Designed miniproteins, single chains, continued (5). Designs and how they scored, part 4

Each design is a single chain, and the fold is of that chain. pLDDT is the mean over its residues in the fold that is shown.

## One batch from the design tools (miniprotein)

Design m16116
Fold by ESMFold2-Fast:
Structure m16116 (fold): chain A 65 residues (1-65)
Amino acid sequence: DRLVEALRLAAETAARLKETVSPEEAARQAGRVLEEAGYGHFAAQLARELRKSTAEQARRAAEQL
């Protein structure tokens, strides 16, 4: 449950920042939220999941033509 809450906070942080910073910077800040919550070792996994989601979003956008 604590990990799930930390992941949710990290995701919300990335979602807010995507409007003002690059996706790379948003992912970096989300990873920092996990580190502050004591789950820094999951930051790499979160980064992979965010990159995978970005790739899927790009693929779907391309298919909308």
Scores: mean pLDDT 64

Design m16117
Fold by ESMFold2-Fast:
Structure m16117 (fold): chain A 73 residues (1-73)
Amino acid sequence: KREEALERIAEILQRADPAMSPAAARAQAEYLYQLAVEEGASDEELAEYLRTRLGLPEEAVEEILRILREYKE
């Protein structure tokens, strides 16, 4: 099920940033999954990374956060 999360997140990342390569989107999805699910990062920390470091629109930020919440305990 982890692989499903990574694929969904990578798709959103590429849709929100068309300049992002498939490899870059996959790497970012893996990093976000590690932070959120494996390290327990807060939604606030994740949202700040997505907005500030990746420059994503709010719709993409919220969609990614919803997916990550599905895979938390």
Scores: mean pLDDT 81

Design m16118
Fold by ESMFold2-Fast:
Structure m16118 (fold): chain A 86 residues (1-86)
Amino acid sequence: DMKAKRIAKLEEIAEEMSKIGNPESVKKAEAIIKELIEAGYDLDEIREIIREKYSEDESLVTKAEAMLTALEGQEKGEELQKQKQR
């Protein structure tokens, strides 16, 4: 389903981000975003929830924002491919 597909993409993004730096913050952000996806929140709602509840953890918020932006980019890329019908 759409939730499982979104979670799989998130896991790939988190793995790549953890190679760049701060794998603990990346893993924590991944876990929070996964829970919120499973709860039925969309990406914009997840972004606002993380900003509101975790504002004191700047590293976590920064990693979560990067993951959400990458997820949005991948999903928009798929939509653009579906629109390229000949």
Scores: mean pLDDT 79

Design m16119
Fold by ESMFold2-Fast:
Structure m16119 (fold): chain A 66 residues (1-66)
Amino acid sequence: SLEDLLKQINELLEQIKKDIDRVAEWLVARRQAREGVTLTPEQRQAEIDRVKEELIKKLKEQIERS
């Protein structure tokens, strides 16, 4: 049914969001290690959010060009 299809799409979107979160956290942690910078929890969260937005933007652009 359409409802089952929408549920599957939502589950895939949630999985993609979790993967983006994981990648963003990894990128920020790697940058901190490389630069030797200590971030506050608030600063780290802001950087993670920025990286997540960047990744989502790039993903959207890639899909639109495909």
Scores: mean pLDDT 81

Design m16120
Fold by ESMFold2-Fast:
Structure m16120 (fold): chain A 71 residues (1-71)
Amino acid sequence: PEFPAEEVAAARPAALARVREMTASLPEEVRAEVVALAEAALDAAAAGDGEKAAALDERALELMGEALKAQ
């Protein structure tokens, strides 16, 4: 189900903190891009664009996976 925009906004600090923690060991450039994608996904979800939010989240996971594979 789609989350209300207020609920997405309330969860944003915790979600971004978790993404930062999960990416703390990655190169700064990769970490910055993953965090930016996570922020954009949360913005899209808050705007009701679940398709865009899912695509951005999938891209963030792909970048994390490639960075871990490269190490």
Scores: mean pLDDT 76

Design m16121
Fold by ESMFold2-Fast:
Structure m16121 (fold): chain A 61 residues (1-61)
Amino acid sequence: TRTSVLTTIIPASDRELRERAVAALRAEAAEAGVTLEIAEEEREIDGKRYTVLTFTLTTPA
């Protein structure tokens, strides 16, 4: 069993990019037979708001 964590930072105003990233990783995870968990957090960096997406992918043994 192997776990990989990917973090992507997206401008909070860019909802379409967020939705595309989630859809793409869900499709890849389904094809690869891995478990995908998604966590969202909002952050403000230098006066700009961002959505931080954390993708946890777990490969079965």
Scores: mean pLDDT 79

Design m16122
Fold by ESMFold2-Fast:
Structure m16122 (fold): chain A 99 residues (1-99)
Amino acid sequence: MKLKDGEVSPVEEVDQNNPLKYEFELKEDGTLRVTVTKVEPDVDVTVSIYKGKSEKDELIGSATLKKGESAEFDLPKGTYLIVVSSLEKAKVAVKVELK
């Protein structure tokens, strides 16, 4: 799935073996903010940013977030994969914003 600036993902189920994956494109250098808007039950989720479209590509950074928390990543122009993972089964939604 592809997310655009200002979009909130659908609420989807995540578990240890089934991460959520979203493509994001930066048309110019900027800061990508990812906010965890929904987690049920209230567990920690890890947000990881990969350069390109695959988890086999370069890992740019990661953050472990609770509901309502945000992480910011300074990124050059390009296409990125946002991977949302959890060690526990949960329903998660994230918001992506460009600063």
Scores: mean pLDDT 84

Design m16123
Fold by ESMFold2-Fast:
Structure m16123 (fold): chain A 60 residues (1-60)
Amino acid sequence: SKEEELRKELEDVMTEINELASQEEAKKFAEEVHKLLNDPNKSVEEILEKAKEKLKELKE
């Protein structure tokens, strides 16, 4: 499904964040993403966008 594809893309982005960020920062962001994924008012697309923004910040 489209949601499964978005979740896989989110997983790939989270993997890159984990490689670039400190262990503490990566853990904190992963916990935040986990909370957002459990929020029925948040779409996977919105969560993915937030993760992409974090990745862009780390690459700068």
Scores: mean pLDDT 82

Design m16124
Fold by ESMFold2-Fast:
Structure m16124 (fold): chain A 92 residues (1-92)
Amino acid sequence: MEELLEKAKAGDREALNELIDHAFELYRQGRVEEAARLLKEAIKIAAENGDYVTATAIAFWGFALAVEEYLRGNEEAAQILLDALKEALDSI
């Protein structure tokens, strides 16, 4: 994971895509806090690299997951996702 973070921060789009894939895999495993942290980092990395289209897309997907959790009655999971998105957006 650290090597992927370093490559993505250096502008490696393939590494950034792998981080996003890992975040969604963690989410599918029910590891919501870990998924949220990785989505937050992916948004920040995309924005720092000037790729605001990708940053916006990741934020939108994270918001969609939060809404899905809320509709399922998983309010805590929804809040974890929303908090991570807010922190990411506040940092850029």
Scores: mean pLDDT 83

Design m16125
Fold by ESMFold2-Fast:
Structure m16125 (fold): chain A 73 residues (1-73)
Amino acid sequence: SPLQEAGRAALREVLEELAPKLKERIAEIKKRAEEENASPEELAKRVFEAFVEYVREFGRRLEARLAALKAAA
């Protein structure tokens, strides 16, 4: 169906937008952890927090795109 195709496109687009940002954020976290001589536990915590924010942002963007598609249909 057109909504299924549009839903798959929205999912792909959000992943393509956010994956590079997550990669860059994790690289920044690792760099700062090395500079600050942070413990492995602190590094793991910061990476986990970045991943949680990624999941929240992914959900927000996907919901917004799906809502816009439903409104346009």
Scores: mean pLDDT 83

Design m16126
Fold by ESMFold2-Fast:
Structure m16126 (fold): chain A 60 residues (1-60)
Amino acid sequence: MEKAREGVKAAYEGDLEKAQKLAEEAGKGKSDEEAEQISLALVYGRQGDLEKAEEELKKA
């Protein structure tokens, strides 16, 4: 899950290209539900809600 957390941090910092790339790498081999949870964590990261981002990463 390191890449997913780095993706959240990149989204929080406004580096959307890096965030998307890290999310895709973290989602490889994961289920559709897990990939959606990673994507939702990035959305919360962009909004500055790091607590909700971490909750979604724990579900994935």
Scores: mean pLDDT 77

Design m16127
Fold by ESMFold2-Fast:
Structure m16127 (fold): chain A 68 residues (1-68)
Amino acid sequence: SLVDAALAAIEAAKAGDLEKAREHAKKLIELAKGNKDEMAKALEEANKKAGGDVDAAQEVSLLILEEL
């Protein structure tokens, strides 16, 4: 699911594994077909599930922008 891919990206970013975070960000883009609104909703839901890590969510957002 979109939320699962977003959550995996956030968890990888929290662990400092930017390569893994980028891999999951690419999967999120693929599943959302580049739809920014769907990706934003998935990231918001995933960040709530991950305990609300603003820095990790921002890092994943930047990785998504680099891959678009």
Scores: mean pLDDT 81

Design m16128
Fold by ESMFold2-Fast:
Structure m16128 (fold): chain A 86 residues (1-86)
Amino acid sequence: MKLTVVFKNLTDEAKEIVLQFAEELRKGGVDVEVKVEGSTVTLTIEDATIGLLLSAIGVAAELYLKGYKVESKLEGNTLTITVTAP
């Protein structure tokens, strides 16, 4: 399935975590398109599995554990994760 993960309102530290996640996906053989627009990072994965969706949710959990307020919304094939700095 095509999966779009949109991370919004990222600090520089949160952006680094998201970009590291994208690099790990690429190292694992996943074809991921990364678009950085200010504080927003969008990841587009054409052949995403449920495991990749769970991994993206894991990034949201990591940000929460680091003190960010995290809100997530899944609508169809788009997961939107909005963070607020501590």
Scores: mean pLDDT 81

Design m16129
Fold by ESMFold2-Fast:
Structure m16129 (fold): chain A 96 residues (1-96)
Amino acid sequence: MSAEEHLRRAIEAAEEALRLAEEAGASEEVLRLLREAIRHAERALETGSAEDAQRAFEALARAAELAEEEGLGEVAELARRAAGHVGEALRLLGAA
């Protein structure tokens, strides 16, 4: 799987996490972090930016932790899955 394929899968998982978080009434912080992660992952996909990929990874990891603390297990699982894909993209870009 290429870095671009990993980033596309990360965006899909993060978008699903955001949809479920909105439906479940997640905190504004979780929603903000998921939106930031999607924007950074999209920029990384467009530009090949390892910096944007790293920012997406950090936002997804934090969103997963907070979602788990809020009892939103499915949101946390999807955010972790997205973070895993971003991490693989970073490794392939030579930044991890």
Scores: mean pLDDT 88

Design m16130
Fold by ESMFold2-Fast:
Parts: C-alpha cells; sequence; structure tokens
Structure m16130 (fold): chain A 63 residues (1-63)
C-alpha cells in the first residue's frame, strides 16, 4: 500500500535523521525553488521545520 511504502521510506529516512542538517534542508529548499516551486512564507517555515525526507514529501503532497 502507499501508506506502507511511505512508512518504509520514512523508516529509512530516520536512519538519515543525523544527516538532515540545516545545510541539507537549505539545499532542498533551493532545489525546490530552482524547480519552479513558489515557496510562500508559511510553506517555507514548514519545510524548514521538517526533520526527515518523509516530512518534506508530506508537506509537498499538500501543495
Amino acid sequence: SEQQALAEAEARGLAANRNLSPEARERILRALESAGYVLDPELRERLLGARSLGEVREILEEV
């Protein structure tokens, strides 16, 4: 199921929790802006608060 696939991806992302540094989060935001995403202040704050790639994906799925 999609939920199970997301849970597995997030479980793998938890192993990288230590590697999702402030620089990694900024890199993700920069990549999204380069891809043409318009990041309003609220969306930017939500993305900056993300602790895993799974959280980033969940936020982007709402857009």
Scores: mean pLDDT 60

Design m16131
Fold by ESMFold2-Fast:
Structure m16131 (fold): chain A 64 residues (1-64)
Amino acid sequence: MKRQEEGKKKLKELIKELEEIAKNPEDEVIRKVLEKGGFVVRSEEELEAFRELLLARYEELKKE
């Protein structure tokens, strides 16, 4: 498959977003990532849950 470049591009963008969240886990940064994923945050509790999830995901991606 010669479209692996597409997947790598998306992975790079995701890592960049997660890195921003890791060093600056503010509501605005998290909302940007969620908007890209097609999610809408309705409460602060959801925002905090996503922050933890995204930070954990970033840690996993960095180790791979």
Scores: mean pLDDT 66

Design m16132
Fold by ESMFold2-Fast:
Structure m16132 (fold): chain A 91 residues (1-91)
Amino acid sequence: SKEEFEKKFDYVTNALLSQIKDKELKKELEKLKKELENESEEEKLLFLKALQYIVNKKYEEAIKVLEELKKKVTSEEAKKEIDKIIELLKK
């Protein structure tokens, strides 16, 4: 169900975000999560996958998933936030 998906998404993303020690990266990821509220399940799952890679310090894999997410999101604000996160991960 949609309600079950949204609750699971919120729970898992909050748990993954809590593991991110870089304060600037965490802030930008929390901002991106908010911009994705009205996106489809596919975009939300790509965000989850990117968070999992980030938590495991697999930044090149995270960047590839974020680039895929950027192609699918409809929000211009979400696209800009994704670009900012990619820039942070390249450092």
Scores: mean pLDDT 87

Design m16133
Fold by ESMFold2-Fast:
Order: structure tokens, then C-alpha cells, then sequence
Structure m16133 (fold): chain A 89 residues (1-89)
């Protein structure tokens, strides 16, 4: 949702526990904006790597949700959006 997107991008890079995880999550988000299947699949891989480095990174969970939704994995996407939302509460 737009509200969740606004919240995950409201934190500054220095407020994240891992800058590497934050940068990977941003790269994944930029790939999603390109919208090709290859870019979406790469975005999924980068978002998963970001979560592995920092499981508290709400942006990475949000981006993973977007990638999975774009790949038709709607139920998994919903779970990851809920994780992103929970981390921002």
C-alpha cells in the first residue's frame, strides 16, 4: 500500500542497522521499477539477501513482497507485507 511504502522510505540510511542491507533493498526496488521479469527475479534475490543481512529491514520485506506479487506469488507477498508493517509498528 502507499502508506506502507511511505513508512519504509521514511527512515534515513543512517537509521538502519545495516547500510549494506539498505543499499541492496534500494537496488531491488529500482529493479522492480524497470518491470521486466528478469529484473523482478533479480529484485527478489537482492531483497532476500538484504533480509539475510538485516531481518529488521522493513524496506527489504516490503520490496520482497512487491517482487513476489509481480511474480504471481500473491499469498507469500501478503505475508511479507505483514512482516514489513509489523517492523514499523
Amino acid sequence: SEELEKKVFSLKPEEYRSKEAYELALEAYELLKKGTREDIEEAERLAKKAIELDPGNALAWYVLGLALEALGRTEEAKEYFEKAKHLLE
Scores: mean pLDDT 84

Design m16134
Fold by ESMFold2-Fast:
Structure m16134 (fold): chain A 60 residues (1-60)
Amino acid sequence: HHMEEEERRKNLETIKKKASPVFKEMIELSEAIARGDLEKVERWRREAQARADGKPLPPE
């Protein structure tokens, strides 16, 4: 697990440098999921839903 994840992270870092800010944030979200940072995942989901519905963003 660790060796493959390490190389995947290196590849993702390279992709981040070429990606748009939104795509970079998606990669960081995936990393947060892997770390078990559920609050960041849920906050992102709420923000995405709020933008779609035109509602105010949740506090950070």
Scores: mean pLDDT 67

Design m16135
Fold by ESMFold2-Fast:
Structure m16135 (fold): chain A 68 residues (1-68)
Amino acid sequence: MRYEVVFSKPVDAEKVRAVVESFGGKLLDVISPTTFVVEIPEGKEAAVAMALAKAFPDAELLSFNYVP
C-alpha cells in the first residue's frame, strides 16, 4: 500500500528510508524535505507510523494518508 507522509519539519530522507525498509517497505518518492511517498506492507501501517514518530521526536507526524 502507498502512503503520503507529512512531517511538521524537514527530516532526513535516508533515515525515513531506513525506518520504512526495516518493516519491508520502500521509500518511493521525496516530494519535499517534509513530504514523502512510501510503500508499506499490509498490516504494518501502525508500526511504521509509530516508528517514524519515534525516529523524529522534534518533527510531528502531521499526516499519514493512503494514496491509491
Scores: mean pLDDT 86

Design m16136
Fold by ESMFold2-Fast:
Structure m16136 (fold): chain A 63 residues (1-63)
Amino acid sequence: MEKEEQELLEKIKKGLKKQAKELGRNVTDEEIEELAKVILEDAKEAGASLEQIKQAIDEAEKE
C-alpha cells in the first residue's frame, strides 16, 4: 500500500473508532481495519482521488 493510502487508512480507522465510541458500540480493531479498507477501496473504484477521499473524511468527521 502506498504511503498516502496508508495515511488515509489510518485516518478512516480513527474516524470509525470515534463514531463507535459515540454510538456506544463495541467494535474490534480488526472490524475497524476491514471497514476502513472497504471504504477506501470503494472510493477509489468510484474514481475519487486520494485528496478527494481525505477531504470527504475530514468533512464527515467535523460533526
Scores: mean pLDDT 74

Design m16137
Fold by ESMFold2-Fast:
Structure m16137 (fold): chain A 55 residues (1-55)
Amino acid sequence: VPKYQADSVEAALAELDKATLELLEALKNKSPKEVIEEALEKAREALLTYSDALS
């Protein structure tokens, strides 16, 4: 397929990477449950956005 959506995929990947790093940092620092839960929700949303960008 010659059609590329590089800009959308790259932006979504960067957002996913940021959210994943925030989640990992919260887990590493043994942050309160609410902080971990918020970071997990952000990572989930970013993953869905990345998945959508690949479609």
Scores: mean pLDDT 76

Design m16138
Fold by ESMFold2-Fast:
Structure m16138 (fold): chain A 62 residues (1-62)
Amino acid sequence: NIKEAEELLRKAEELARQGNFKEAMELVKKAMDLLDSDPNATLEQVLRAVGTAIRIIGLELD
């Protein structure tokens, strides 16, 4: 479900801003699994999830 995946990505970004990187990445993984399972998921939506993961990793490393 694309809408649920987008909601999970939004929550992941919020958790990352709070410094909860482990839970943030778990939500990103769940969102990506949902997008991968949905035949209507667009490349743009998948790339948005990847971008969120990269941003969270960047915040954790700095």
Scores: mean pLDDT 77

Design m16139
Fold by ESMFold2-Fast:
Structure m16139 (fold): chain A 86 residues (1-86)
Amino acid sequence: MKEIKVKVSGKAERLPDGTWEAVVRLESDGKVIAEGRGRGPTKEEALGNALGDLLRRLEERGWRVLSGEVEISDDGTVTGELVLSR
């Protein structure tokens, strides 16, 4: 079983129409391992949809999340680190 550490980065932004769009990325050694995107009427819904999309894309590529921490700031900035296994 191979384990890697990945950096989590992302941002939720309010669009001119009042909806929110969130993008969350996982990077290892300067390469994007997976990217999730989501939209919703609130920051929380957009982030939830982006994280759900991210996890689905990881599973499709054979990755499993073992552990990690993700922090979401009041401005919608996402930071963290995850440990993935294949």
Scores: mean pLDDT 82

Design m16140
Fold by ESMFold2-Fast:
Structure m16140 (fold): chain A 64 residues (1-64)
Amino acid sequence: SIDDLVAEIKRLARELNEAFEKGASIEELERLGKELVEKASQISPVVGEVARKEAEELIKEAKE
């Protein structure tokens, strides 16, 4: 259901942010970001694009 998909997206976003805060590897952040974008894109292309930009900004921050 869409409610289950939204719950999974929220969980993945939380996991991505927690991994970033804990100093996880770039590979792990990219893996979580990719999963988040894939799930978000199932709602709509617009939601997927928002998730992509958020993940890219977070990964860019982690590389600095």
Scores: mean pLDDT 85

Design m16141
Fold by ESMFold2-Fast:
Structure m16141 (fold): chain A 70 residues (1-70)
Amino acid sequence: SELEKKADELVELILEAYETLSEEQKKKIDELRDKYGEELNEALLKNDYEKALKIIEELKEKIEEIKKEA
């Protein structure tokens, strides 16, 4: 499914980031994961897969932005 595909892409991005980024960048990612993780769990409990997908996409975009910081 699209949701599973995007979730897998997000997991891969996070694992890459944790291997390559600075401790400061990792902390920013951890803060984002905490915030968006709660929202994602709520959406999944309500079977709101559209909202879950949107949350995953937003988190992915924010992590990619952190990764691009020189």
Scores: mean pLDDT 82

Design m16142
Fold by ESMFold2-Fast:
Structure m16142 (fold): chain A 62 residues (1-62)
Amino acid sequence: GDKAEKLAKEALKLIEKAKNAEEARRLIEEKFKEELSKLSADDGEYVSAAVAEALNELKEKE
């Protein structure tokens, strides 16, 4: 849904600005944990998949 897309984009921007995957993962947990828990299962899966992919890309560049 729109909220999931918006949340995914916000999380991806945070990951892109983070210097390493550990920092990005921590910031996402802190800032988006509540919003992620309120998403439907399908929307939560969408955001989780997008975040995991971006974190893996960031980790590969470290």
Scores: mean pLDDT 77

Design m16143
Fold by ESMFold2-Fast:
Structure m16143 (fold): chain A 51 residues (1-51)
Amino acid sequence: SRIEQLLAQLEKERERLEELVNDPSLTELQKLIFKIVAGSTEFVIERIRER
């Protein structure tokens, strides 16, 4: 299903963003931005799964 493929892609993107949050070369502001985007991605994944 196309929806299942999109969910898998979103989960992979969330994982990548969480890895970036732990990168010691990034500034606090950059880490905060990636943390917010990761949280938004997780929210979208949950909403798609519930519907």
Scores: mean pLDDT 79

Design m16144
Fold by ESMFold2-Fast:
Structure m16144 (fold): chain A 82 residues (1-82)
Amino acid sequence: AGAELALGAADIALELAATLPPEVAERLRALAERARAAAEAGDTAAAAEALLEAARVLEPHDPQAAAALRGVARAVAELGAA
């Protein structure tokens, strides 16, 4: 559940990166890949951390998407703790 949610969020972040300036896009892609790798390893805490950092990178460009990504990161962490 948590890992599946994190994988979905990482895919959305990768799609969104295509619409951002190149420097921001590269940073967001690196964080999305980190979240995906952590989720595939079952490390929901590391996946949530990467998604929170991705939200911070996204905040100045798309505050609504950043807020949504923070919400998903919290849900991933909560599901992993259960």
Scores: mean pLDDT 82

Design m16145
Fold by ESMFold2-Fast:
Formats: sequence, structure tokens, C-alpha cells
Structure m16145 (fold): chain A 74 residues (1-74)
Amino acid sequence: MEEAEKKIKEGEKALKEKDYLSAGVHFQQAGDLYKLEGRNEEAAKAYRKAADAFEKANMPGQAAVLRREAEELE
């Protein structure tokens, strides 16, 4: 449903505001929601967006985990 899309919008807004931590959290939540709906391609894209945001937030370990999670879905 629109919940995952809403989280993508929230992440995009946070990214524009350079709130990289919030952007990463919102994109990760979107990925989790897409995964629950079996939308694995959308989930992988959301996890990669989250990983990029966490890397900018100086959280490379969290970014690496999410990149691996995205690869597992593709």
C-alpha cells in the first residue's frame, strides 16, 4: 500500500534537508514494507537508497548491511 511510498517521500525530503540519518531510516522502513509485500525489486532499491544515506551519515557499517540485504533480494 501507500505506506512504503510515504516512507520514500519522507526519506527524499530528509535527503534534501541533508538529514542523512533520518533519510536512511525512512528508506530502510520503505524497504522493509516493500519486502513484506513481496516487492523485492522496490525493496532492494529502497535499501540501496538507505545505504547511501547512512554512508553520508558516517555509518558505513549500517550502509554495508543494507547493501548486502539489497543484493539478497536481487
Scores: mean pLDDT 86

Design m16146
Fold by ESMFold2-Fast:
Structure m16146 (fold): chain A 55 residues (1-55)
Amino acid sequence: SELDQLQQRLQQLQRARADLEARRAAETDPETKAFIDGVIAQIDELMAKLQAKIA
């Protein structure tokens, strides 16, 4: 179903976010950290939109 697909995508985004947070914590280059922060922000926005569709 569409709901199952949205839930699966949300779970994938949650895992990707956790991986990026781990990479950020290990990263020493401030420019790369800033880039990762930007990607995490985009994932957070997409997750919020998907959660709104599920609700």
Scores: mean pLDDT 87

Design m16147
Fold by ESMFold2-Fast:
Structure m16147 (fold): chain A 81 residues (1-81)
Amino acid sequence: SKAEELIAEALEAIKDGDYEKALELAEEVLKLAGEDNVVALTLKGIALYKLGKKEEAKELFKKALSLSPSNNKSKELLEEL
């Protein structure tokens, strides 16, 4: 799906250190797949965390965990912030 393609691109952007592009791609996934999409919320949180926007990232990880309590990545990152 288009959402899966955008998620793959966002992960590549994070790997490449292009966190602004990763943020943009995660925002597009949220528009396409819905504002409660756990993967997109987590990717947006990671991008914001890497950009130094730790409080914004923390709120996104909290939201992702509230929607999916078994999301180990959001839990791990939230404990680090």
Scores: mean pLDDT 83

Design m16148
Fold by ESMFold2-Fast:
Structure m16148 (fold): chain A 74 residues (1-74)
Amino acid sequence: MKDLVRRVRFFPESPEAAAELGRVMRALLDAIDAGDYKTAVELLQRLMELAERHGAEGLDDLQKALNIATEKAK
């Protein structure tokens, strides 16, 4: 799952957007490492919102990661 997330390329249009993406990404990786898949689902949904707003490559990898996290959150 982390490998899928790491394949996504984000194109933040400002330093503020880059900082928000970095914060969400760090929190997501920490949640995955802790086995907190409910938090990981929320953070993956936030990353998808940021990807749609600022642009990204590899949205299909984000969708796969979200599906895996949702399954593990049961």
Scores: mean pLDDT 82

Design m16149
Fold by ESMFold2-Fast:
Structure m16149 (fold): chain A 63 residues (1-63)
Amino acid sequence: GIEELKKELEELYKELKKIAPDDKALLGVIEHEIRKAIESGDEELLKKLKENMEKLLEQLKKE
């Protein structure tokens, strides 16, 4: 449900901050998208954002 997706997005954002703490532009964009998705209550948007964040983290970990 939405509450589980919200928690998962918060954990993914914490991981992103650990990997790229100085990339303020990236962190700001992701924080804004998470806030918008949560405020919308759109479960599909939250799922899409989660998938995109997981892919981004996987890409960053490869470097």
Scores: mean pLDDT 81

Design m16150
Fold by ESMFold2-Fast:
Structure m16150 (fold): chain A 62 residues (1-62)
Amino acid sequence: MSPEELEAEVVRSLALMAAGIARSTGDEEAAERFREISRIPDPEEARRRLMEALKEEKEKAE
C-alpha cells in the first residue's frame, strides 16, 4: 500500500466518524460537509479540507 493510499483511507475514516458525530449532535450541515470530504479522491486535499472543517466546528463551539 502506498503512503497516499494509506492517507486516503485514514482521512476517509476520520471524515466519516466526524460526520456521524455531527449527525448525532443534530448538526446536519456539518455532517454533510464531512461526507463531502470523504468523497474527495485526492488524499492531501481531503486532509486539508478535513482540518479546515474541524477548525470551523471548533470556532462555532466558542
Scores: mean pLDDT 77

Design m16151
Fold by ESMFold2-Fast:
Structure m16151 (fold): chain A 74 residues (1-74)
Amino acid sequence: MKEEADKLVEEGERALKEGNAEKAAEYYRKALELDPNYKRAWLNLSQAYGELGNREEMLRYIGEVIRVIGDELD
């Protein structure tokens, strides 16, 4: 549910602010399991992997953001 996904994104943003990008990525992944069209979670996940130096995953998740944006356009 979106409300549960929102809470997970908030926890991930807290972890990222504390400098723990790996823990942040875990929270964002859980949020996306609940809501795979959660654009903010995809964006935050791409940022977390960017900070971890994983460019391949970062680019993949940016692609998912573009997909979700496209799906939201009528």
Scores: mean pLDDT 78

Design m16152
Fold by ESMFold2-Fast:
Structure m16152 (fold): chain A 83 residues (1-83)
Amino acid sequence: MEKELEGEIHLAFARMSLSIGDYETAVKQAEKALELLGKDDPRALSVLGEALKGQGKTEEAKKLYQKALSIDPNNEEAKEGLA
């Protein structure tokens, strides 16, 4: 579906923004991905957590990583975020 493809594009952009240290853009893109892919999408939750951790919002990030792992216990991004 177009909505799912749009969500995947926003998720990819969020990951790219993380890689260059643009945490503000990463948060916005990850939040858009959650809207499009589903609020419980573990990949989008873990990417949002990583972006918030980059902004110094460590406790908010931990909650998102824990939620992602409760949905997908094999989510590597969330495991790395909690390590």
Scores: mean pLDDT 82

Design m16153
Fold by ESMFold2-Fast:
Structure m16153 (fold): chain A 55 residues (1-55)
Amino acid sequence: MEDDELRREIVRRTAELGKKYREEAKKQGKSLFDYANEIVKETKKIYEELKKKRE
């Protein structure tokens, strides 16, 4: 996977993740901030998984 493809895929997946948690926050009557730690953890997992697939 090229660096530009990796960067675009990270951006795409993190945008999807943010949208998912915003919808969940609205459904639960909470703010996106209540999911900040989960978002950070899942973003790190996405980054590590994409790095492993590159090499």
Scores: mean pLDDT 75

